# Ledger of designs, part 2: designed miniproteins, single chains, continued (3)

Each design is a single chain, and the fold is of that chain. pLDDT is the mean over its residues in the fold that is shown.

## One batch from the design tools (miniprotein)

Design m8036
Fold by ESMFold2-Fast:
Parts: structure tokens; sequence; C-alpha cells
Structure m8036 (fold): chain A 81 residues (1-81)
């Protein structure tokens, strides 16, 4: 339980961090964002294997939706001066 929660929290942080950096005006490459978000998905999947729950499945779906935004948001962030 404790391990699964920690993995899920770390996974969500990895998925959200590139988006938050882009929102803050940082230049984040699409490749860097995709690497971090893939790692986040891996951790979320491990959390689900340890403690399957509807909440973790929902978090995984939300993470996948956030990843789909990254190519667009990274382009917008890179255009910021």
Amino acid sequence: MEEARRLAEEGLELVREPLERIAAGEVVSREEAERRQREGLRLLREALELAPSPELEEALREAEELIALVPRLAALGAAAR
C-alpha cells in the first residue's frame, strides 16, 4: 500500500512536471517531456500492479491525456520569449 501510493505520486509528478515547467515559461523539449512522462506512466502501471484500484486506473487515464497535450504545449512554450 505505502509503496503503491509513493509510486503513483512519483508517476503523476513526472507526468505533470514538464507541463508545469512549460506553463512557467521554461523551454522544455518534446523529447525531454516525453521521456519523463513515459517514466511516470511506468511508475503508475507498477502502482496499479501492486494495488489495483479504480482511482489509480483513473489517474493512469488522466496521465495519458496529459501526455497527449505535451507536443502542443512544448511548441507553445518554446515560442515564449
Scores: mean pLDDT 73

Design m8037
Fold by ESMFold2-Fast:
Structure m8037 (fold): chain A 70 residues (1-70)
Amino acid sequence: SEEKLKTYKFNIDELLEAGKRAYQKSKEEGEKALNALRIFKDALRKKGYPKETIDYAEKAIQELEELLKQ
């Protein structure tokens, strides 16, 4: 449902923001957060979540990856 999609997007946004904060502490902590986002995306995919949710998680992963490249 649209409501569930909104909730998952919120959760993904929170994980991304947590990842950005982790990165501010160290690159290693940011890389751990990036790995956590990747695991979360894979879990969503395996559970058959909608493509829109997977794509949104993928976008968050790309944003954190870009930040880590510096």
Scores: mean pLDDT 82

Design m8038
Fold by ESMFold2-Fast:
Structure m8038 (fold): chain A 66 residues (1-66)
Amino acid sequence: SEGARRAEELARLAAEQGVGAAEAQGLKAKASYEVVDDDSALVTIETEAGTRRVRVGADGEMEPVA
């Protein structure tokens, strides 16, 4: 769907930004993302300081996942 495609695109950008921000701070980082439904995707950013997960909606809404 268009929503899933948008969510995937935004998740990819969020993953790239998260890795870039961590690397700018001198941390090693890796990220992955997956589409969860037709309107959202989950982004996982793993760094030496810890792991962060964020759900990204097709509308650009981002919410932390504990």
Scores: mean pLDDT 82

Design m8039
Fold by ESMFold2-Fast:
Structure m8039 (fold): chain A 92 residues (1-92)
Amino acid sequence: SSLEAGPDFDPSPEEVALAERIVREAEEEFVRRVDAEKGGEAARLAREFLEKARNGEQVDASKLTEEEKELLERVQAEVNRLILRKVRERRA
């Protein structure tokens, strides 16, 4: 587990806080992009998907439209890409 690895690589409280901020900033940037591309309803749904994921709640994809399913896939792929980009920017 990440906790088991932690004692060998003890991140500073500042690194932990930075990681949390990067995740939040990536989520907000993704939601803003969805709003610009598809409108406020899609942006609201993207935010709901992110909130459910953080709460450990599963999204029932069988109840989603094709556009909503695509958005769910984008949440995982694009937010992870934004997180990695922001991590790289902070390491430079």
Scores: mean pLDDT 75

Design m8040
Fold by ESMFold2-Fast:
Structure m8040 (fold): chain A 90 residues (1-90)
Amino acid sequence: PDLSPEAIDLLAEVTLYEIKAAVSQIAAERYLKKGDVEKALEAYRDAIEWYEKGIQVLEESGDTSPEVQQTLANLREKLEELRKKIEELE
């Protein structure tokens, strides 16, 4: 099944936010390995902001396609995991 051009553009934008979030998460994990909890927390919060932007874009789109809904569910799960990591470090 083919996605609409609008859904493809939307998922491309969200994918860029996911990449930014992943980069911030990798930075956070590297800071934790060095014992720099403060910088790790800052990097995890940056990752959260990128996932929240992705979620907002998908929610505001109103797109009910299965692929968009699956992406939204995946982003919400990652956001919950990161929030738990921050709570554990604080």
Scores: mean pLDDT 85

Design m8041
Fold by ESMFold2-Fast:
Structure m8041 (fold): chain A 77 residues (1-77)
Amino acid sequence: SKMEEEAKKNGEKIQPVLDEIMAARPDMSRAEIMTYLIETKKSVGEIAKELKVPKSVVIELQKLLNEITGRPLRKVE
């Protein structure tokens, strides 16, 4: 469907962000990074420090993961 095509495009867009994190953290797999971002209760700043990437990279990946999973990294209100 058109929605699935858009989701696939967004998946391709997430890849460069994941590649950036994996370059900084070669000890972590793609799946581990995604799971960590979804399940962690840490702030964006703490996540960025642990993944050794700028906060903007974490924010971009979080937005894409929230869109895919329908769940935010943490409650924002």
Scores: mean pLDDT 70

Design m8042
Fold by ESMFold2-Fast:
Structure m8042 (fold): chain A 93 residues (1-93)
Amino acid sequence: TSSQQKLAELEQLLAQIRELLRQLNAETDVARRQAIVKEVEGLLDRGRALIDELISTGDPEAIRAAYKADASLGIAEMHVYVVKREIQKELAS
C-alpha cells in the first residue's frame, strides 16, 4: 500500500467526520446523537491508526499531512468528549 493510498483514505475519513459532526450539531434526539458519536469514535480510531502508519513511512509529505490530520482529529475528539458528557448528564436526569 502506497503513502498516496493512505493519504486518500485519511482525507476521506476526515470528510466523513466533518459531515457527521455537522449532523451531530443539528441533531436533538439523544439516541440519534449517541449513534452518531459511536460512528465518529470508530472513524477517529481508524484516523489515528492511519496517522501512525503515515508517520512510520518516513516520507516528509506523508508526515506533514499526518500532522495536519492530527490537529483536526484532536478537535473532533474534544467535540465528541463534550457531547458524550452532555448526553450522560441528560440520561442521568
Scores: mean pLDDT 87

Design m8043
Fold by ESMFold2-Fast:
Structure m8043 (fold): chain A 110 residues (1-110)
Amino acid sequence: SREEALKLFREGERLFREGRYEEAARLFKEAYRILNAIDPDDPLAYLAFENAIRAVVAAVDPAAVPVVGRVLSEGREQGLSLEELRRAVIEALREAGFTEAAAALEREFA
């Protein structure tokens, strides 16, 4: 099923490029669920989780995506866990005034 997760991840990337953010988010979340169940330390699991965050935020407000990208990049360099990355993104979105995007991210990864 790692191969199935990789196919979901690639399809998610295609949908994201097409601006189909809600569908991309669902595929990235499913890819993450499969990969995390196999090996939670798989780099692809981390990428799927990060791309799911980007897609959820983009579906609400694409203008918020650069804020997400910066926070995820900085958090990766600091070695933050996935939950710490999610929290950091939510906080940064609120500080930047993207309150609806922050609220959506909290609901989707409850």
Scores: mean pLDDT 87

Design m8044
Fold by ESMFold2-Fast:
Structure m8044 (fold): chain A 67 residues (1-67)
Amino acid sequence: DESARLGLLLQGLREAAPELVTIRTAPGEGVAVSAIIEHLRAALADPSLSAEQREQLAEVIAGLEAA
């Protein structure tokens, strides 16, 4: 299930960088979407990622950019 896999990736990001998730959730903090997108794009550059993992991250990035 792709949605479950994306959920696990986001959970991993939350544990690695909980402050980014907090900023996203807290209204009035200012624009943090670009920082999240940059972080996910950096993750896409990891050569150890499978094609499936890169596709899932690309979908998340596209969703954030469309906001």
Scores: mean pLDDT 59

Design m8045
Fold by ESMFold2-Fast:
Structure m8045 (fold): chain A 105 residues (1-105)
Amino acid sequence: PRNAAKALLDAYVELLRQLGQDELAEKLRRNALRLLDNSTPEEQERLARGFAQGIARLVIENKYSEEEIEKLLKELEKRSPIAARLFEEALRELREMEENARRNR
């Protein structure tokens, strides 16, 4: 779980920096590393899911292309197959929530 959480954290921080949110990226990195230093495997898994959801939200809100998303997914898979899976799950869940919200209006 720690390796997946670290891979997702690094990707999340990098995306925030690419979007010009350098202060938020550094704050996230510092806070997340402190949480990881004394976390249980279960807590690391929750952190990994949280980071995956954060990344998924950023790519959806900033209208990333399918090619950009696929590149990010490949980079995550290279570092941690678990991280890639968590990101895919978060993307699917957020896309389903957006579609469901549109249908219920």
Scores: mean pLDDT 82

Design m8046
Fold by ESMFold2-Fast:
Structure m8046 (fold): chain A 88 residues (1-88)
Amino acid sequence: MEKKVKVEVSGDVKNPGVYEVPESTKLRDVLEKVGLPAPIIPGIFDVKLEDLSKVKTIKTLIYFEDGSKGILTITPTADGYKLELTML
């Protein structure tokens, strides 16, 4: 049975809230569930949640298909991750 992790999503997203997803879920698939535009660059968005750092906050600049930009902050928590998006 797959282990689930809690992902708390906040900031400039259509569907903020707490999500429980399999730890094998890719970051891209989580962002799609919360109503973010598609990121145009692969890389971190193709990483599974289980493969993300458990000890370090990650901040990354995202370029979206509509030409907008945002900063995504990924913070590990005791039961999963916290995702915060700030549109620039």
Scores: mean pLDDT 74

Design m8047
Fold by ESMFold2-Fast:
Structure m8047 (fold): chain A 59 residues (1-59)
Amino acid sequence: SAFEEGVAAARRLASSLPASTWPALLARFEALLKSGDFPDERTRLVAEGAVAELRRLLG
């Protein structure tokens, strides 16, 4: 699913970056999600998946 794609993408991105940067990365995706500026519903679901995975990694 698009959500699962977002989870996988966030996991891959987080693994390539220092853990100290993860809170800033989460804040960026949360800001994007709040903006509502998505080309389609699928892209929004990908962003939701990314936020969910980053929250899991930080909590």
Scores: mean pLDDT 81

Design m8048
Fold by ESMFold2-Fast:
Structure m8048 (fold): chain A 84 residues (1-84)
Amino acid sequence: RDEVLRAALAALQALPEALRAALRERLLAAGRELLATESDPARLARRFAEVYARLAAEALAEAGLAEAAPVVAEAIRLLAEADL
């Protein structure tokens, strides 16, 4: 688990600062929308994991780091499971 989280963090930190800032803004906007529209905690967690993994994968692909997308998606899934 910690190895996956560390690898995901390293991949996200390898993103150019501008792409990291854009990703953060997209994640915050998506999070606000999901919290406003989904009241079921289990569905909310799954939606967060799906949307956040997709947005992170898009940012990684823009940076030429598409191969890191699976480990970032797995880290997001593990964090979502830990919260619920």
Scores: mean pLDDT 77

Design m8049
Fold by ESMFold2-Fast:
Structure m8049 (fold): chain A 63 residues (1-63)
Amino acid sequence: SEAERARAEAGIAGVDALLATHQANLQKKADEGTPEEAKKYQAELDEWQAIADRARRALENAV
């Protein structure tokens, strides 16, 4: 339904906002010179990216 699609789109937008926040934090960590933390944060960003991709697939199935 339209309402379900709108809700799914809002959810994806929320995940995208979290990804943007994580990217900003990763850049801050890189600028502060903590390479081990930056590597761990990159792994977290990759995990959130996978979640976003799954959410987009779920939206495609929302009819």
Scores: mean pLDDT 74

Design m8050
Fold by ESMFold2-Fast:
Structure m8050 (fold): chain A 79 residues (1-79)
Amino acid sequence: MSIEELKAALRAAARSFDVEGAVAVLRQLAERMSDEELRAAVAEAFSTLPEEDRAAFLARLVGRLDPELAARVRAAVEA
């Protein structure tokens, strides 16, 4: 799967509240992207969510990710 396909899959998983799908895609993106690129992709995906759903989706994602990747995702979303 290309980086663009993975980014599209992350946006789709966010819109569908598919935590497992988002976790799998985030792991693949983290292997292939710089920290800055990953932060941009995460910010873009979260921007497609209604504001009310962002905190809930973030909480579920960080519970399923390793601590390093969870910290990177939190930094991208910003409190």
Scores: mean pLDDT 80

Design m8051
Fold by ESMFold2-Fast:
Structure m8051 (fold): chain A 106 residues (1-106)
Amino acid sequence: APETYDRATLFLLSANGEVTRIELPAGVTLEQAIAVARAQPDAVAGLILGHRDGEPVEAWLVTPTGPPTRYRVLDVREEDGRVTVVAEEVEAPGAVGPAPVTFEFE
């Protein structure tokens, strides 16, 4: 499957708990989004929210070291400047399905 998004949003978490929201250009690939996240000098973590066909399809948790973690997006809510992403980690075949996790950004 092409790793290209029609829209992607990067949420960056700084060491001070500050969240920065960056809208990435249309046609960005996952690899490019990860590179943008890792190029941010003050970020301790980043969440990439990828959209295809106008819908949120996946999220990727990126840290400065180690492989990114993939999440299937279940719901996205945006209210009063707060973005809430409900997602489940993509696990190995045969595992008991993961409990959904919630990411919240203001």
Scores: mean pLDDT 75

Design m8052
Fold by ESMFold2-Fast:
Structure m8052 (fold): chain A 74 residues (1-74)
Amino acid sequence: SREIEEYRRLYEAYQDYENGLKHGEESEEARAQYERGLHVLGGIFAGYWQNPELAKKAIAELGEEAEAKVRAAE
């Protein structure tokens, strides 16, 4: 469904963000991955970027929800 495809995109963006956060200092590829993930997540939740703590929490919660939805669809 369109909803599952949207969750797959969010989950992929969250994975990119997490991988970039862990390995961004190790490679240019990991930094680019971080920026791509952050761009997608930031675009969807632009209002939350004005509060970094709420944005970080919302990103984590969305990532967990997206992962659960994707895994349930498999």
Scores: mean pLDDT 67

Design m8053
Fold by ESMFold2-Fast:
Structure m8053 (fold): chain A 105 residues (1-105)
Amino acid sequence: MKKFSVKEVTTKEFIEAVWKVKEEVLNTVGKNASEVQKKALQLALDDVFPAAAPEEVQKERFNGNEAALEFYTMYNAHLLLQHADTIATLDPVMRALFTGVLSLL
């Protein structure tokens, strides 16, 4: 596997990239996905990148602590970069989401 060279990306730049990739994947690869699958994908994304979740979800996570939300978002991003082989085992829509997000780092 090619080792990902992580550029110095700010947490804000990463969150913006997550939002952009989410919209693109849901409007392309995920366009024909069931409503149940789309909701499951959204919940998984919100759990993995909580700083990019809707405000109501952020307030429920870590009692709305912004530093904790940002820390765990970046922690999970780096963890996924180290375990890229795990991403390959996900369903095609989920794989496209995580691969797209991580490729922008």
Scores: mean pLDDT 69

Design m8054
Fold by ESMFold2-Fast:
Structure m8054 (fold): chain A 88 residues (1-88)
Amino acid sequence: KEEVDKLKTEALSLISTDPKKAEELGQRIMDIAIQAAQQGDADLAAYAMQAAGDVAVEYLKLLGDDKGAEQAREAFAQRIAQLKAMAA
């Protein structure tokens, strides 16, 4: 969780100054989510998925894609809910 928090904080701080690096950091968070899910760590997978979603939403807003940002927020929320339900 600490690594996810660090990557998310760095990505969000770079979203307006270095959007490509912010996107790369978001992808690293996504990789953590995928790996955690494969290992059966649904809590870490959901946590990382939420962080990746937050970065993706801010990136899309930066591009002026407000509709895409809303769709991404909903898609990530649904995926997180599914991961949490599978962990229960």
Scores: mean pLDDT 77

Design m8055
Fold by ESMFold2-Fast:
Structure m8055 (fold): chain A 60 residues (1-60)
Amino acid sequence: MRSELEEQIKRSEETYQKAKKMLKDGVDPSKVADYISKTLDLSKEDAQRLVDKIQKELKE
């Protein structure tokens, strides 16, 4: 039986990959932040920081 922490980590990884794909497809960063916030139960500020990190990685 998988621990809840392991499930949260896997969900975070899947959400990260989906968010990265959405940003590559030209989806508005604010909409991607809302998706992350809802999916991972993060604040909008935390979700926006993650989006900013992904965008920096895509530029480099």
Scores: mean pLDDT 76

Design m8056
Fold by ESMFold2-Fast:
Structure m8056 (fold): chain A 87 residues (1-87)
Amino acid sequence: MTPEEELEALKKKLEEEVKKLKEEYPNDSKLQQEKLVEFLKEQAEKAKKEGKEVQYAVLTGLLLLHEGKEDPELTEKLRKIAEELER
């Protein structure tokens, strides 16, 4: 699987999960966010186990952003992945 295919697959999975959570918990944005964080953690572990480095980096970045933490090394890795996709 190419980095581009990994990102497209991940984006689709995230969009589908967000839609599902919005439909299942329309009046509870806090529960929607908690369930989304659980999903991101599960997908990150799965991506790590399956060697999907691009998906793992993106998912880890999203989790750190949610926690309000900055990771310069992860930011640099994500920047390099984005640069490779532009080539």
Scores: mean pLDDT 73

Design m8057
Fold by ESMFold2-Fast:
Structure m8057 (fold): chain A 84 residues (1-84)
Amino acid sequence: SRRDILRDAYEYITAYEIVLRKMGKKPSPDLLARRERLRAALTPSEVTAAVIRATGYVLDNEDKPLEKVLRELLERLRRLEAEL
């Protein structure tokens, strides 16, 4: 559903931000604004669940190069946009 796409988008953009910070990079204001808009469209319980899943995704991929994880997350986000 469209609601599921919004939840997944929030999860992946949150994971993207975590990976950027682990690389010593600052998230852009646009990325932070996009994440905040998605957060505002979700319930607090959906936000909490997505943050837990985002953190888990990053931890599950700790053995991968961070640049590869960023590319995979960006591909997932682009795929979700195609489903909207």
Scores: mean pLDDT 84

Design m8058
Fold by ESMFold2-Fast:
Structure m8058 (fold): chain A 82 residues (1-82)
Amino acid sequence: STGTVTLTETFDVSSLSDEEIEELAKKLQEKGEELAKELGLVSATAEADLKNRTITVTVTGKDVAAVFEAMAALNKELKKLL
């Protein structure tokens, strides 16, 4: 059995409205699903926290390089959508 690597990054989106946070999280979730299929990841998810005004991105996989590549791609997509 091989272990998994998980990367988590939390972004402050307090400047955005509730609707903008939900829309951004949805777009990141869709991109994460695409990357998980392309790179053979266990998961790549984005979750909105409207109370704390954050979006948390979590990437899990068996290949360390693929996990880092997916997190970098999701960071780029988040910055593009802001």
Scores: mean pLDDT 85

Design m8059
Fold by ESMFold2-Fast:
Structure m8059 (fold): chain A 55 residues (1-55)
Amino acid sequence: GQEAARILAERIEQARAQGLGLSFDPETGAVTTDGSDESHDALREAAEQAQAEAS
């Protein structure tokens, strides 16, 4: 839902602020990574955390 999308956006922004190559576009819902394993792991964790927090 929109709650999960909001939480996901916040988590991605937090990871980006910590130097990870992640970004989220709220208009399209698109997520981009720099292709590193760290960015992929951070994205997966952010998505799982957003689902848990939205539940």
Scores: mean pLDDT 73

Design m8060
Fold by ESMFold2-Fast:
Structure m8060 (fold): chain A 64 residues (1-64)
Amino acid sequence: SAEEERIERLAEKYKEIMEEQGRPVSMEQAIRAVRTMLELGLSEEEILEGVRKGSAYGTRLVLA
């Protein structure tokens, strides 16, 4: 579906940023993380900004 493709693209960007920061994650982990953050009401922009800033703002919810 279009939503699944969008989540996969967001997860790819998330994974790339995590790898750049020396914290490589699997594609499955990236998909699960972005889905969880979207379900919590975060926008795609907030998710990517949060991961770029190393657990600032939007990424503090990845403790489960």
Scores: mean pLDDT 75

Design m8061
Fold by ESMFold2-Fast:
Structure m8061 (fold): chain A 72 residues (1-72)
Amino acid sequence: MKKEMEELIEKAIEMQVKGAELLAAEKWEEAEKFAKENEEEAKELDKKLEKFREEHPELVEKLVKEKLEEVR
């Protein structure tokens, strides 16, 4: 369970960071393509993370903070 939760959080954060980096680099077309290609996967990740957040909110918050610091 915890390992699966960590993987989902890490993947979601990586997607957000990559999208933000493309926008910051003014690569608008690549950012749009990235968002389009990953839209369905991002929605699926959000749904799974929301379920974990309902069951283990404290653990999810801790893991999100840890992973955000790792990918910055």
Scores: mean pLDDT 74

Design m8062
Fold by ESMFold2-Fast:
Structure m8062 (fold): chain A 75 residues (1-75)
Amino acid sequence: EDLRRQTLAYLSQLLAALEKVVAEHGSAEAKAALQKLKQKYQDLKNATGLSEEEFMQKLEELEAAYKELVAALKK
């Protein structure tokens, strides 16, 4: 419970920082990748009753979306 809460809080702070970077330096691709990452975060935040396996799977999807955003920002 506390670990999940801390993870969600960390992701919220990370998203706020990424929004600033994308607003200042982001391409259309970076903006699209940020929206995808934000959607995955909202899905995880709003999901209740997830098994630990399902929670980890959603975290892997978030990590993939984050890597897409980082790649778009490096172009």
Scores: mean pLDDT 79

Design m8063
Fold by ESMFold2-Fast:
Structure m8063 (fold): chain A 86 residues (1-86)
Amino acid sequence: MAEEKLEKMAEELSKKSKSSKELALKRLRYIHEVVGLEAAEELYEIALAEIEGNLTEEMRKRAKELEEKLKPVVEKLKAEAEAAAK
């Protein structure tokens, strides 16, 4: 269910940004796992608005807040994965 939404978002992003659907989907899945589906949908909408040139000041603020929230969690997960590597 959530996966179907993530796949559709990845398709749209890959079409509009000329990026790999595989990479877009992987990134969206990771965001979904860390901050949930609603935040992933918000970041997707912001990315589309940026591509279309419709990015608002509120969207920029929200993107920064979400990105800052993601950075500590991403760093923590990366450190744990590297510490567990053998």
Scores: mean pLDDT 72

Design m8064
Fold by ESMFold2-Fast:
Structure m8064 (fold): chain A 113 residues (1-113)
Amino acid sequence: MIKVTEAKIEIRVEGGRAVVRIELKFEADDKLEAEILEGMVALIVGVVAAVHARTHGVRVERLRIEVDYEKKILTVEVVLVGPSGEAAREAALEIADLVSKLVEGKVTITIEE
């Protein structure tokens, strides 16, 4: 069974842009479990982006997900663009909160401004 043991989440907000960087450490019995985790994170980003696009005009400019199966690390970079820094920040925080709920261990969240 897949287990996410640690998350480091960094949010940087500049103007109408928020950059979210996530590093997840996980344990998995096979590659399929790691692919399920990757899919779950992509779904969280997609759902939050769709809701905030409809309500606050926030869009995803970039989504990058990388899995290092040997190191058992999943890295995510999301770039969100909104009509204001507040709109982009709120979408970024919702992604961070939902991803944190996958973690059965230590979560560190750093926010710049």
Scores: mean pLDDT 84

Design m8065
Fold by ESMFold2-Fast:
Structure m8065 (fold): chain A 80 residues (1-80)
Amino acid sequence: SRPSPEQREKAEELVKRGEELFRQRRYREAAEEYLKALELDPTNERAIKGAQKALAGLVAEEGLTPEALELAKRFRELSE
């Protein structure tokens, strides 16, 4: 179903939190906030791009950990 205006607004708040965490190089936490945004609004382009960047940063710093793979799987399922 199409996201409601309230879901889109809440997704934008989560995107802003993800962007702040990404600036702090807290890639896991940034990815989690972007994925929460995508659960509310899977069409949010900023959340999609933010999640891609955060996951890339996480993998670059920690490698392909089970946690990174789980977040990547969730991203694939949410980004349509």
Scores: mean pLDDT 87

Design m8066
Fold by ESMFold2-Fast:
Structure m8066 (fold): chain A 92 residues (1-92)
Amino acid sequence: MDQIRQQGIDQLQSLVTSIGTQNNLSQNQIDNAQTIAVGVGIMATSGNIQGSISLSQQITDSFSSASQDQQSQLHNQVVSLSQQIAQQSQQS
């Protein structure tokens, strides 16, 4: 359980850092997105799927300087990853 949660949080933080760096976000914006990503991972593993989706939207909002297509891709990737984390947490 805890290992799946930690792995999921690590994957979410890596995803937002990678995309944030590629989109020339400031370190402060990336740090904020990483903090929200922790919340996404916690909510996904706690069965709060609606809360996880809402926080995923906040990560996307932190990328407002990116193109709409890039924001949509980020949102879809974060939501997909959070769903995978939620499924894995229910199996262990």
Scores: mean pLDDT 76

Design m8067
Fold by ESMFold2-Fast:
Parts: C-alpha cells; structure tokens; sequence
Structure m8067 (fold): chain A 85 residues (1-85)
C-alpha cells in the first residue's frame, strides 16, 4: 500500500520531469523498474480509453495492434532512459 503510493509518486514525478539523473541514481533499481512498469500500464490504459472513445473507428484486431505498437514504443523509451541512469 505505502510502497505502491511511493511507486506511483516516483512515476508521476518522472513523467513531469521533476526527477534529475542524480535523483534517479539515488533510487533502488527495483523501485525505478516498478515506476517504469507503472507508467507503461498507465500509458497503455489511457490509449485504450482513447481508442474506446472513438467507437467504430477500429476493429478489435486493429485496436490490439495499435496497443501493441504503443507498448513497443514505451519499452524502447524506458530502455534508453535506464541506460542513462
């Protein structure tokens, strides 16, 4: 519960650019990894809701293809950022 709130705060601060490279280096790798995973889940969920709001534009198969592409992009960005820490 408290750890989940801490991970959410780290993820939010990361998304807002509030954390410096030095701040990130001072965090345990496990918490950084959990924060990246949380951000990925939030981005995918937001994208899913966006697609659902455009009812009838995409088939279910096309929706899954778009969501998969978004996951790949987020994974690539997270990998690059982790290499800088």
Amino acid sequence: SEEEKQIEKIADDMAKGKLTVEDLKNLPEEKINKAFEYLKERIVEEARRGIESTKGLLTPEQEEDVLRAIELIVDAINKIVKEKI
Scores: mean pLDDT 80

Design m8068
Fold by ESMFold2-Fast:
Structure m8068 (fold): chain A 80 residues (1-80)
Amino acid sequence: MKAKEEEEIRAELRELGFSDGMIEGLLEAGRKNGWSKEEIIEKARKLKRDIDESLERMKEAIDYIENSSIEELKKRIEEA
């Protein structure tokens, strides 16, 4: 990839709310896989959607784990 194209990709990914680390990771993946600028941006948009969906599921999983860990701890104390 040309340096100017990489800077345009970085600007677009920052607008999408990606961290600098995630931006560099996506650029490295693009270089390794021979992705075009458009392919990197499209994959980033899909990843952003997947992250937003995963954050919803992660909140549900954290609530479940916290509630399960507290209930398991209580049960073990009562059974001891």
Scores: mean pLDDT 74

Design m8069
Fold by ESMFold2-Fast:
Structure m8069 (fold): chain A 87 residues (1-87)
Amino acid sequence: MFKVKKELVEEAIEELEEGIKNEDEGKVSSSLTTLLYLSEDEEIKNYLLENYSEKLKKLLDEAKEKFKDNENIQFLIDETKKALELE
């Protein structure tokens, strides 16, 4: 269970990075939704913060700038930052 969720974390971060690079709103939205779901698990949230906090801050800031006119993505970014305490 936990091992599978850690693999999903890595996949979601890679999908987010790819979606930002390619300006793919679907990939960005999907990856952010997955990260929000995974952040509800305290053990997985701690794993995320320990290994990916700086990378996620950078990716979330890039996504916020590139998708400023997409209200759904802006909402998901703000919720993800709040859930992971990346404010």
Scores: mean pLDDT 82

Design m8070
Fold by ESMFold2-Fast:
Structure m8070 (fold): chain A 87 residues (1-87)
Amino acid sequence: MTPEQLEAETVAAFAIMAASLGNVEAAERQVDELVRLLKESTDPEVQALIRRGLEAVAEILRQRAKESDGETAKKFEELAKRVEEAL
């Protein structure tokens, strides 16, 4: 595993964990970092790993939105939309 692959995998894991825990602010920060890494990377394997992570995060956020109410649900929906637009 290259340093770039390790960084991408680590950030993806943290993004998935934050989304799963319902921590919108932490999930947003990790998503922004993944999107940055995706744009900066020229390695197709790293890009594929990041896209897989973003897809997983989007699915978790959509599920969290369905299980949440009001402003919290809107925050999950908005972040899921941002993730889907980055793919």
Scores: mean pLDDT 85

